Designed miniproteins, single chains. Designs and how they scored, part 54

Each design is a single chain, and the fold is of that chain. pLDDT is the mean over its residues in the fold that is shown.

## One batch from the design tools (miniprotein)

Design m1872
Fold by ESMFold2-Fast:
Structure m1872 (fold): chain A 98 residues (1-98)
Amino acid sequence: MLQDNIRRNTRLADDARSRGDYRSAGNYLGQVGGQYYVLGDYERAVQYYLLAADYYRLGGDYRSASRYYYSAGRQLDRLGDPRAQQLYQLSQQYSQLS
């Protein structure tokens, strides 16, 4: 069931991206990241949170981009990855573009 939701959201993200709807693509990819987090696949959760942040940024939604950079940073922090600090800085920068 959760794998079916991941597959569906990935397809919806691809479809939205193809139409230039970057905000919807970001939303669907963020959901995929959250689903991988629930499965305990933190590396893929980070990957999809970063994709969500990038698509929100492309769509001009800097608030959502900031939020997903922060979420990716938190997961990298839990994994002991020093890249977390860079993502926290990106989150702060995009948050100020309100």
Scores: mean pLDDT 88

Design m1873
Fold by ESMFold2-Fast:
Structure m1873 (fold): chain A 59 residues (1-59)
Amino acid sequence: MTRDDLIEELARIRGAPAQLLRDSADFEGLTLEELRELVERASVDPAAPGADGRKLPAP
């Protein structure tokens, strides 16, 4: 998998545009291995990206 493929998959899981993640300086410094790990983490813990975007205490 290329960097673009990993970023696109991560963006899809998080429900954000891949362009936004690519433009982020934080992701520019990451290696392919680190990006792959982030994608795997997001896949294993679907609540993580949801909780990160959803900070409301009430249902």
Scores: mean pLDDT 65

Design m1874
Fold by ESMFold2-Fast:
Structure m1874 (fold): chain A 81 residues (1-81)
Amino acid sequence: APPTVRQMMDLALELSKWAAARGATLVPVDQRGNTLSLLLENMSEEEIAEIVERIKAALPQAEVTLEELPDGNTLLTITVR
């Protein structure tokens, strides 16, 4: 994988461990070019905000978007330019 994709995937693994320790789930569900989509399950708004802050700290040029899904889970998309 390109280095940028590898760095996003390594970050997703660390965030997945952080979420699991709190009884939440964070799973990569799609990867296209420099974009990675993560499914966030059983997360509070505060935990989602912490995830976004950690992503921005690790990847300062990344754009992060959040989408609330019909099942109450959140789709988080990371785009690196």
Scores: mean pLDDT 83

Design m1875
Fold by ESMFold2-Fast:
Structure m1875 (fold): chain A 104 residues (1-104)
Amino acid sequence: MEPSLEELLEEIEKKLKETNKLIVNKAPVSTILEKIDEIIGLLEEARRRALEEGRENVARLLEDAKRLVELAKELLEEGNIDLAKFFLMGATASVIAARNLLKR
């Protein structure tokens, strides 16, 4: 069964929070990057679903979140862990905003 848009956004928020925890706990960068690639894939799927459902404002927030996660990936590859964490927090805020639009 394909997950609902709400279930996808809940999973993405959870994975973003878990990835931030991995950064705080100084997990290997390779492990963090694998989680980021999973999140990018889920964000693109959620954005596609939002567009199919006519939820343009949700899709825009998910596009913003994806851009922030992609920037965090580049920063992690460059060794700028603190700035990467900041962008991942921004992506988490965009996903929370998208979920709030679905509930209201």
Scores: mean pLDDT 87

Design m1876
Fold by ESMFold2-Fast:
Structure m1876 (fold): chain A 87 residues (1-87)
Amino acid sequence: MEELKNEAISLLEEAIKAVENGDREAFLRNMARLQELIEKARALGTPEAKEFAEKISRALDAVVRAYETGDPEAIEEAKKIIEELKK
C-alpha cells in the first residue's frame, strides 16, 4: 500500500503540473497511469485499498474537471485529497 500511495501522490502532482502548463500529452499519460493504479488497488480487496482507490478516483475526477474547465476549485480539491493521502 505505501508504495502505491507514494506513486499515486507523485502522479497526481505531475498531473496538476501538466494541467497548469497546458501539457496535454503529460496529462493523458499521468491519467492512464493513475487508472492502472486504481485497478491494482481495487484488486487487493482490502478495506484500506478500497478507501485508497476511492480517494485516487476522486482526485482523478477533480484533475480532469480542472483540465476541461480551468476551474481553480477543482485544482484545490485535488490538492486536498493529496494531503489526505500523505496522512
Scores: mean pLDDT 82

Design m1877
Fold by ESMFold2-Fast:
Structure m1877 (fold): chain A 69 residues (1-69)
Amino acid sequence: MEEVLRAAVYLLAAAVYLSLGDSEGAIRYAEEAVRAAERALATAPPEYQPEAENLLRAARELREEARER
């Protein structure tokens, strides 16, 4: 579960930076969220895989939005 929590925290940080107009900060934290979510998916028991998959999807979307600015 620690990687799921880590992904959620980084995703929240990325969303905050994006809302503040800091695309560079948003990209940095979104990339960390993607890495944490990928690790969560690789190691999570089946009951937590949907949460990890949703976090990965959200992190990838935020990363792309921040890159396009």
Scores: mean pLDDT 80

Design m1878
Fold by ESMFold2-Fast:
Structure m1878 (fold): chain A 109 residues (1-109)
Amino acid sequence: SIEARFKELLQTVMGLSEETAEALIAAARALRAGEEGAQAAVNRAVNDAVADALKATVEWLRTAAGLPVYRVGGAADADVDAASTAIGQLVSAIAAGDLAAAEAVAAQF
């Protein structure tokens, strides 16, 4: 199914967890259906996906630099804003069923 292809894209290309990938797809589905509270679900799923996408930076700092990092402390505000914007565009692409647009956004990660 197209949802299975989106899930594979989110997990394989973007490195998102299965839980985060499924939450983004569910939020996109709710948005497309015009469900009450869909925008709140999208906002939550985007925030979770931003945290997940930035995890690689935190893990690299711990492994390569040997820094005692407890949470995301290496990402600049501009990187968080850019990731939030890109993942928001990704949700819109998934809601539209546009795999090519989703692949183009995922390639930024």
Scores: mean pLDDT 72

Design m1879
Fold by ESMFold2-Fast:
Structure m1879 (fold): chain A 83 residues (1-83)
Amino acid sequence: SADELVEKVKESIERLKEEALKEFETQSKEQARVLLEMVVGAQEMAIATLYVFDSEMTDEQKQELLEAVERAEEELKKEIEKK
């Protein structure tokens, strides 16, 4: 169902955030910025793709997922700036 898909995408976003934070511990500030840009871009593209091809996904669900990506990006940016 679309609700189950939304939950799985949120779990994926949280997992990728945790893995990025681990990578940031050993990366330079510049390397961490490149990784952040790549991960965010990939997630936004995945959400757009799911919305276009999943006939049950609502505009509100798409917005919720994009906001989850934005929140993760903001948290990751704060950690990079502490370097």
Scores: mean pLDDT 82

Design m1880
Fold by ESMFold2-Fast:
Structure m1880 (fold): chain A 104 residues (1-104)
Amino acid sequence: SAEERFRVNVSVAGDIMRIAELSGYDRDWLVSQGASQAQADKATELRIKAADLYQKGTDEDIAEATKLIAEAERTIGKSDKQVEESVKRAEEAREKSKKLLEES
């Protein structure tokens, strides 16, 4: 139904934004955890761009968003494992939404 499609779309956007937030999206918080102002600003810029690309949802946009999330996480000093985990959470949120839309 149209109501079910709306709820799924809202949930996907919310999950992607929450993953970004839980990854230290707040610039001032990142600085408090030891990032430089320049690192925090760069990471925030990359995360905003990645969130927009994830919402567009083409395979090419998702691949680019994944690269930007990885660059943002590395910019603030996260390990390759932490970067991989952040990307995986975002991809899982998107795939769950696709399945719900296909089954509706």
Scores: mean pLDDT 64

Design m1881
Fold by ESMFold2-Fast:
Structure m1881 (fold): chain A 64 residues (1-64)
Amino acid sequence: MISYPSFTDKLISEGYDKEKIQEVIDEVNEVEERYRKGELLPSDVMDAMSGAIDRMRKAVGAKV
């Protein structure tokens, strides 16, 4: 099982938009599920995670 990025916990603890954070977490969980089923390579997971991080940054940046 893939560990979540530690900065996600930090963002939640700092009171950023939990709803936007939850959307990214849900997408990460979907990618993790596909990786668990052997449908994705580690490189594919990294690409998907990069996209999720970019969405998280955009959501935080729009608020900050």
Scores: mean pLDDT 67

Design m1882
Fold by ESMFold2-Fast:
Structure m1882 (fold): chain A 65 residues (1-65)
Amino acid sequence: SAARRQALLAEMEREAKAHGIEIVRREGDKIYVRKNSENEIAGNIALAGLGVMAKMAGLELEEVE
């Protein structure tokens, strides 16, 4: 549902912000994110978690530079 998708997007934004991941933009069913280069290991773990949440929301997670 739209409400469930919105709740998951809010949780994804909170998780991304906590781990230095920038949500660059959202376009249709795609969400574009950028990792904090200072914290690559923690960023990669958080990115994997965001990928799972994106799938639950019916979105595709794309990493950009």
Scores: mean pLDDT 78

Design m1883
Fold by ESMFold2-Fast:
Structure m1883 (fold): chain A 80 residues (1-80)
Amino acid sequence: EDLAQAVADTIAALRGLVEDIDKAIKEGNVKEVIRLSTAAGVLIIAAEVLNSQLPSPELDRAIEEARKAIKKADEFIKKQ
């Protein structure tokens, strides 16, 4: 139960961070992009641990989308 809830919460949190990163990039908010991409990186580490204990295709997809968002954030930051 607790593990399944943690997976669901992690998926929601990763998706929220992806949306927030995309918005911050569009707004040109460098500080927010750095803050959000850092938070997403930390959450991906936790998500990988959860995925190793309870494999979920949806969690795997959320992790992949978050990694893509971080790469986009890094490219945006490097151009500033």
Scores: mean pLDDT 87

Design m1884
Fold by ESMFold2-Fast:
Structure m1884 (fold): chain A 118 residues (1-118)
Amino acid sequence: AKIILIPSNLFTPEQFELLLKHLEELGVKVAKGPIKDGEVYIISPGVFTRNPDISEKERIKEVLENYPIDLVIITEDFKDIEFPEHVKKIVINKKQSEPLTEEDIRKIAEEIAKLVKE
């Protein structure tokens, strides 16, 4: 399986649907349900850790340390997180508070497809 980690609230529901559409057009299908070999998953840290008292940065860090994450998509706000050497990262040149454009979402999909189709 290829597991892609995203911060909570990085995409609106509409933006996430657009991301999935672009990924499908690029030949990458995002799976739902239990993690299986040969499938691609996009998940938030809240799937793995339920501690409400830690920041999103700390939650991302805990998930990266304890789970087999292949790729992380982050904004500039999170670029200072120390990543394990096996984990690839896509850094969006925006803060999480800044709205993603359709062009940003398309470019993110292209970079995901490039990294997961090898």
Scores: mean pLDDT 72

Design m1885
Fold by ESMFold2-Fast:
Structure m1885 (fold): chain A 79 residues (1-79)
Amino acid sequence: SMIEKLKKKALELVKPYLNEEDLKKVEELLDNIANGINVEENEKELREILEKNKVPKEVQIEVEVYIGLMYIVRAVESL
């Protein structure tokens, strides 16, 4: 699905900056965001993990763009 592709792209962007445990947690957070589960809380936790790992600001912005695209795709697919 398009949402799975967007999620994979977001994960690939941050993978070089994260250890295995944080990468696993980010995957879970992105899965919840993709499924519309506690989106605000999961986005906050995601931002905190990316900041903790000193992910470059431009990469963080790209992740936010992919999250926005996942939201749009989910809204369109719900029609």
Scores: mean pLDDT 84

Design m1886
Fold by ESMFold2-Fast:
Structure m1886 (fold): chain A 68 residues (1-68)
Amino acid sequence: MIRLTPEQREILRAVLRLEYGLTDEQADRVIAFAEEDGDPERLRAFLRSLGLTDEQADSVVELIRVLA
């Protein structure tokens, strides 16, 4: 389980939308998943299910880890 500030959530949401092409709803689900579950492997699997590549999923997991 990670804790993001409102500012960190906005930054992550913007990155997920603009860099990775996720919708607002998908980005919000990724943030919720990271805050509630926190398991990196499950988060990677979820990101891949949204259409991200393995490399993109790993990059997002690393970004979330650094922000938290």
Scores: mean pLDDT 80

Design m1887
Fold by ESMFold2-Fast:
Structure m1887 (fold): chain A 64 residues (1-64)
Amino acid sequence: MEEEIKQVREAIEKYKPEAAQMIADGVLMSDVFDWVRQKVAAEVKASQIIIDIETARFVMELVS
């Protein structure tokens, strides 16, 4: 589980600049969340729940 969380976070980091740009362009937070989780799920073998939780945390941190 801890290794999966690390891999998910590393994958999210790759998409951070584009996700931040999407938010700056006024894309809905839910759409940014769906986009990031989809990209991460394609790269990392982790449970959907872990991907969803870490992606939600990431998107919330971008808009805080």
Scores: mean pLDDT 80

Design m1888
Fold by ESMFold2-Fast:
Structure m1888 (fold): chain A 91 residues (1-91)
Amino acid sequence: GKIEVDPSLTVAEALDPEVLKEIEERTDYEIKRVEIGSVPKSVLAAEIEVDADTPVREVLERAHKLASKLPVLVRVYKDGKLVGEFVVRPK
């Protein structure tokens, strides 16, 4: 899939709705921030855990390999604490 995002852009920065919109416009992926724990495992292809400092490009490449017709849940950790969750789906 197309991934044309800044290689230095971190997943923590993607917690901003404006940044999420830019990523969605520059990639072949729909990315939606969700409430922590709100997404049932039964509607997911996979779950991945990443550090807040992980590049968005790396996260999307990992999600691409795991995604099917169902989305991938990305759980974002900072200093061992869960700070956000995203659902990543191919367009």
Scores: mean pLDDT 78

Design m1889
Fold by ESMFold2-Fast:
Structure m1889 (fold): chain A 101 residues (1-101)
Amino acid sequence: NLGEMSFDEVMQLLELELTKEDENSIIDPSYLPRVEEKLRELGYDPKELTGLQKKALALAILFEERTGYKISDEEYLEILNAEDASIPLKKLYEEYKKTFP
């Protein structure tokens, strides 16, 4: 359950979880409506996206909620369109750490 995990635990999952093909078992159901809302805000139909893309977006939303670090729509699009979503997610974490050393 992503909503009960610490920020450090979420970050540890980036490489492991985003390489898994089981898209349905990892997204906390409580995050699915938030993911779908964000996708619609970005101009996407949630039905056209893969479970891995929805998982990456759920992790980005969790990061924003846990840190208070505001993720732009452009950064969300970078995560969504990345071949490896762990790369832009790690970049956000490194930028956050530099802001709050």
Scores: mean pLDDT 67

Design m1890
Fold by ESMFold2-Fast:
Structure m1890 (fold): chain A 82 residues (1-82)
Amino acid sequence: MLEELEKLIKEKIGDDPFLNKEAEIVLRDLRELEDEELRRELLEEAIKKLEEAKSKEEVMKILIDVETKLGLERIKRAVSKF
């Protein structure tokens, strides 16, 4: 799944340095996510949306959406300790 997402991102954005930087952040955060079920859901959704993406702007929006969901999950985990 992660390898599929990485390949698809490279196909959509090529050598764009800004988009590649954002993609690296998203891929790292997905790899570090302990919740395997949530990781699978985020990967499946991201892959589906990226397959439909026709512009670099759409790819960026998808990457931001995934990172936002990952950020919210990190906040929930941190808050639940208090």
Scores: mean pLDDT 79

Design m1891
Fold by ESMFold2-Fast:
Structure m1891 (fold): chain A 79 residues (1-79)
Amino acid sequence: SEEEKKEEAELLKKSLDELVAWFEEVFPKLSEEEQKKLLAGTLKSLDEVIEYGKKNNNEELIEYAKEKKAKVEEIYKKA
């Protein structure tokens, strides 16, 4: 239903917020090898949410996930 899809999108946004906050907290504490693994996994999760947004024509979710992806990439570059 449309209501279920809206609820799922809101849960995904919350999950992305938690994912990025966790990434920012733990990333600087990891070894170089672990950092590369965490970055790859995090970017994959973000790309999956972008693809979900595309399938459901949810532009807000796509933009939100892209913004979170950019933030993850900035954290990586500053480390």
Scores: mean pLDDT 86

Design m1892
Fold by ESMFold2-Fast:
Structure m1892 (fold): chain A 106 residues (1-106)
Amino acid sequence: GSDEALIQRVVDLLEAVIARAEALIARLRALLASGKVSQAELEELRRELLDLEIDLGVAQIGYAVLKLAGILTPAQAAAIDALIDRAQALLAEARALLAELEALLA
């Protein structure tokens, strides 16, 4: 039904944020291991992180709307909470790695 589609859209967005955040972390770790990064690459990485933070915010707003509508089962709410927690943890790791990478150009 339409409620299932709305729930799935929030889940899909969170899963996409998680996958992109994992890819960003892998790229950041590779650049740190190489000891080489350009200013242009840093700007690209900053934009990707900002885009992911915006997408997580959109997913969190969507989740709040679903909760207010009362259409979530307890299991669905717990699953979305776990995805949000995972996304937040990955973005925190990406921010820390980006800060370490920026320090190499200081």
Scores: mean pLDDT 92

Design m1893
Fold by ESMFold2-Fast:
Structure m1893 (fold): chain A 105 residues (1-105)
Amino acid sequence: IAESIRRLEEEFAAELPAAEKAYQEALEELEELREEVEKLPESEEVKKALELFKDVEEYDKKLKEILAKMTPAERAVAYILATGLYGWVIDKVKKLIEKAKEKLE
């Protein structure tokens, strides 16, 4: 009766290793960008980038707390969502870095 739902969740759970890898790669890129931002002189753009990193750190702490209570399928969805959000932050931070560099003569 609910067998089709369970089958889809079990099949989707197979995506977990790929989803977790994409999540880890996004965190690594964010850390590299944070190191780049920290090397730049203080500016409005640098301050905005640092605020975004703080938001990511707060989100990631909460994510790690809830992951332990999730099914494999739920964890895969959570990693996909986090990867999407972190990718958006990566794009925004890259644009802020470019604007900060343009202000440097």
Scores: mean pLDDT 86

Design m1894
Fold by ESMFold2-Fast:
Structure m1894 (fold): chain A 100 residues (1-100)
Amino acid sequence: MSQEQVEALIRARLAQNREAVERMRSADAETRRRLLDEILASQYMMVQLAADHKLPDAVIREAWAEMAEVLAAAKEALPEEADLIDRFAARLEALVQEAL
């Protein structure tokens, strides 16, 4: 996969994750937890893809800023999972810094 293809895939998944957060706001508790799990798995995979394909630092920084916004919005939608989301965000940030 080319760097351009990986960047396009990350952008597509960021859009899907934003849509998932909007769905969480009106969903029942079971659906909200499932959507959170999907967002977390997606965000981890995006960081791994960016690192494995050695995306430019500027692209990694921009993607992480948008991923952090998605995680903050998910925390507002499901505040009972705030601690889990914060720990996950800290772990992803560490992986991002390692990739830079």
Scores: mean pLDDT 87

Design m1895
Fold by ESMFold2-Fast:
Structure m1895 (fold): chain A 105 residues (1-105)
Amino acid sequence: GKGIEFLRKLLEMVKEGKGEFAEGVAALAAGVLSWFEKKGLIEIPENVKKALKEVEESLSGEAKIIARDALLAGTLMDLFAGEKPTPEEAEEMKRLSIEIAELLT
């Protein structure tokens, strides 16, 4: 579904992040993963949640705006795609989320 497609694109952006844009991409990824976890769409391990919180707390003003935009994008996906992934989609979203979070540490 759309959640999986979004996470795949986000993973690609995190892998491609270079120079001054790397921090912005990491902030975007952290914000999106936190939003998906808050909505119950994915389950994030406790150690990863702590790492994501540390990334969010380190955000500069510009990076905080990017994270906010990610939360808005997630809300638009929720309104557009509906609230329930299938069990298989939820499992894939969890796998992608863990891979993204591991790249952010």
Scores: mean pLDDT 64

Design m1896
Fold by ESMFold2-Fast:
Structure m1896 (fold): chain A 56 residues (1-56)
Amino acid sequence: SAVDTLLGVVERDMEDDDVLSKRQAESLSKVLKEYGGPEVKEGDTAAQVKEILRSL
């Protein structure tokens, strides 16, 4: 699925303690919204994003 593909990219390219830029947060929030996930914001960690994607 698109969520599984996105999770794979985030797991490959980001460490758990990496923080989202404003652009990354906006792009991820758009995808998450389509799948009923919460919005993410600048400064949120990659670990938080990975957890959200695993729950979808």
Scores: mean pLDDT 80

Design m1897
Fold by ESMFold2-Fast:
Structure m1897 (fold): chain A 80 residues (1-80)
Amino acid sequence: SAEDALQALIDQIEDPEVKAILTEFYRVAVAALRAGEMPPLDLMVAAEEALSKLPQDKRDALVQALGAVFDAVAAEVAAR
């Protein structure tokens, strides 16, 4: 699934601070979207800064996987 692919990519991150921030962002963002709310702005900024510390290829893969997860959650919410 898209969520499994995202988790696999996050698990490959060697920087424990970056891994922790992206894990928290993903969990909070998905919960917020399912509740019909926006993720916290400070957490979004922290996630962007964490992604900027990664090599471009890993950053691009994570952004793609995050987008796929958010699209799936948005489709789930829209089907109500």
Scores: mean pLDDT 83

Design m1898
Fold by ESMFold2-Fast:
Structure m1898 (fold): chain A 78 residues (1-78)
Amino acid sequence: SSAEKKKEELIELAEKIYKKVLENSNLDKDEIEELELILKGLIEKIKKSDVETAEKYFNDFLDIASQILGVSKEELLK
């Protein structure tokens, strides 16, 4: 379904951005471990939610990733 495809795209994007956070953050190991737990938790919420709720969790995910990497949400989506 169209909704199922949209949700799959959100999950794929979130996992891609998550890798960028782990590889490019200037945080220490303990800070990375805490953020990893938060970001993984949001990805799991996206997986378990309907499309509308998943989009809200994805936006929260982008806000956190944007702050960590010091880049805009728009840049994260490239």
Scores: mean pLDDT 82

Design m1899
Fold by ESMFold2-Fast:
Structure m1899 (fold): chain A 110 residues (1-110)
Amino acid sequence: AAYEALLRLMVDKLRELEAAGVEPQDIGLARSVLELVAKHFGLDLEALRARPPLTPEERAQAEAIVKAGSPLVQELYRELDELYEAIKNGDVNRAVAHALRIIGLLLEDE
């Protein structure tokens, strides 16, 4: 449940980045990292992307689920948020650093 809540939040935030006119190559990095997270937890990213955007109430509930989740869920949420912020600000080095931290977290999880 917590990993699906995390991915739904991050899919909605990815749509916000796309709508804000962020460069296609930078969106590609965010999308690739999110796909790795989804695959690691056995979730279909494309099926999640096909769902309607979360309502404000659903988003608040999903954020509460993530905050009450495991340390791994909370750390992934923080690192994905930092990745998206770095991408939005055009900070390529910071974006790559957060992407590598996410990969490291997944590798430690088995």
Scores: mean pLDDT 83

Design m1900
Fold by ESMFold2-Fast:
Structure m1900 (fold): chain A 100 residues (1-100)
Amino acid sequence: ALAEVEALVAQKLAELEPLVEEAREYYERTGNPEEAVLRVTRPFAAAMREVALATLALLGDELTEEERAAIENFIATVDANEAEGLAPEEFYRRMSAVLR
């Protein structure tokens, strides 16, 4: 179970690396760090959501009630923000407020 979650984390990080590099190249070309961050925010949130779902499915019995509630709340927050079709800046703002 843990090995499957660790493999998924490694896979999702590998999938995000090209997008992070593309955002870095965008920043170097334009000098706009805010727009560069916005370009990776949604893909990163989606990847973290998939890891969260796998953690609940594979490790749920090993989690405390507080840990399970925190993971479920994160998934619900990503789903709600995606469903609203928010502009990239507003999506980033809402996700940043929750992660504080």
Scores: mean pLDDT 79

Design m1901
Fold by ESMFold2-Fast:
Structure m1901 (fold): chain A 68 residues (1-68)
Amino acid sequence: MLKKVGEAVDAIVNGDHEKAVKILGAPKELIKLPDGVLLQLIGRAYRLSREQGIPFEEAMKRVGEEYL
């Protein structure tokens, strides 16, 4: 989980939203979001994953769906 989060954050910071979305398994619609919004969604997903014991990819889908 931590490795995927780090790789996705690195991709966002480098302007590669397509790569970040692929790493996260998130909806393609998230590619159009600003860096700060994507980072906020990743933070929410990571917290949700930790609190509920669910896989990060599942948490990211839930957070992305709630935002869209």
Scores: mean pLDDT 76

Design m1902
Fold by ESMFold2-Fast:
Structure m1902 (fold): chain A 60 residues (1-60)
Amino acid sequence: MAREAEGERKLKEGQELIAQGRELLKSHPNDKKKVLEGIGLILRGIGLQIEAGILLGRPL
C-alpha cells in the first residue's frame, strides 16, 4: 500500500527526468557535453522507473 504510493511518485519523477533529458538533447544537439548530460538525466529517470516497478510489482 505505501509502496504503491511511493512507486507512483517515482514513476512520475522518472518520466519528468526523461522529459528533461530529451529536451536537453533537442535543444543542444551539437553540444557533445550537453548530449551526455541529457543521456544522464534519461538514465536517472529510467532508474527511478525501475525502482517504481519493483515497488509496484515485486515484494522483496
Scores: mean pLDDT 77

Design m1903
Fold by ESMFold2-Fast:
Structure m1903 (fold): chain A 51 residues (1-51)
Amino acid sequence: LEKDIENIKDVLLKDPDNSVFRGYLRYFVDAGLISEEEREKFYEELKKEQE
């Protein structure tokens, strides 16, 4: 899971509008692998990295 999250992060840092990998994060929340708060924090960190 941790490796999967890092791979998603790397992809979204290069292509933040990638709907497939954004969908993987939604799937992880729906499957109970991460919380909704963790997903929101992930997007906040991506936004900071792009600033």
Scores: mean pLDDT 74

Design m1904
Fold by ESMFold2-Fast:
Structure m1904 (fold): chain A 90 residues (1-90)
Amino acid sequence: SAQAEATLKQLQELADKAAKLSDEAQALRDAGGSIEELRELAKKAKEVTKKAINLANTNPATPETVSLVSATAVHAAGATANLLIHERRS
């Protein structure tokens, strides 16, 4: 349906935002950025994941919505991993 297509587009945008935050976290870690900056990116990635989960839960479940929420969570985990690696090396 048109509503399902709109939901998938919004979920894709959230997945893309999470991917960009993960990439930014890796770039900051590689450049010697601060733990505080990495923590802010990890927090933003988690908020994007929460929005994706909420959007999926308020719309009919499809394999595509589940896949996009999973992709968002994986990217958010990537941002968090960069923070944890930095903390362990400090």
Scores: mean pLDDT 82

Design m1905
Fold by ESMFold2-Fast:
Structure m1905 (fold): chain A 77 residues (1-77)
Amino acid sequence: DDTLRQAVEEIREYAEEAYKKGDLRGVKGAAAGAQYIYELGPSPEVQQLAQEAYRLAVEYAKKLEKEAAEEAARRAA
């Protein structure tokens, strides 16, 4: 349980760093990792932390995808 809690915290930090670097693959990987921990059926506390990390990573991925789409639209115009 403590190991999974630490893993979720590391995933959240990794997602933040990947987002700062514009690394969409890294952000999506963080989301998958958080989902995996959630699906392992840990304690409700760890499941909540994993869900929060997953939502954060998904938000970062959406922001990066939106920025990429806007840049592509500008180049196509």
Scores: mean pLDDT 81

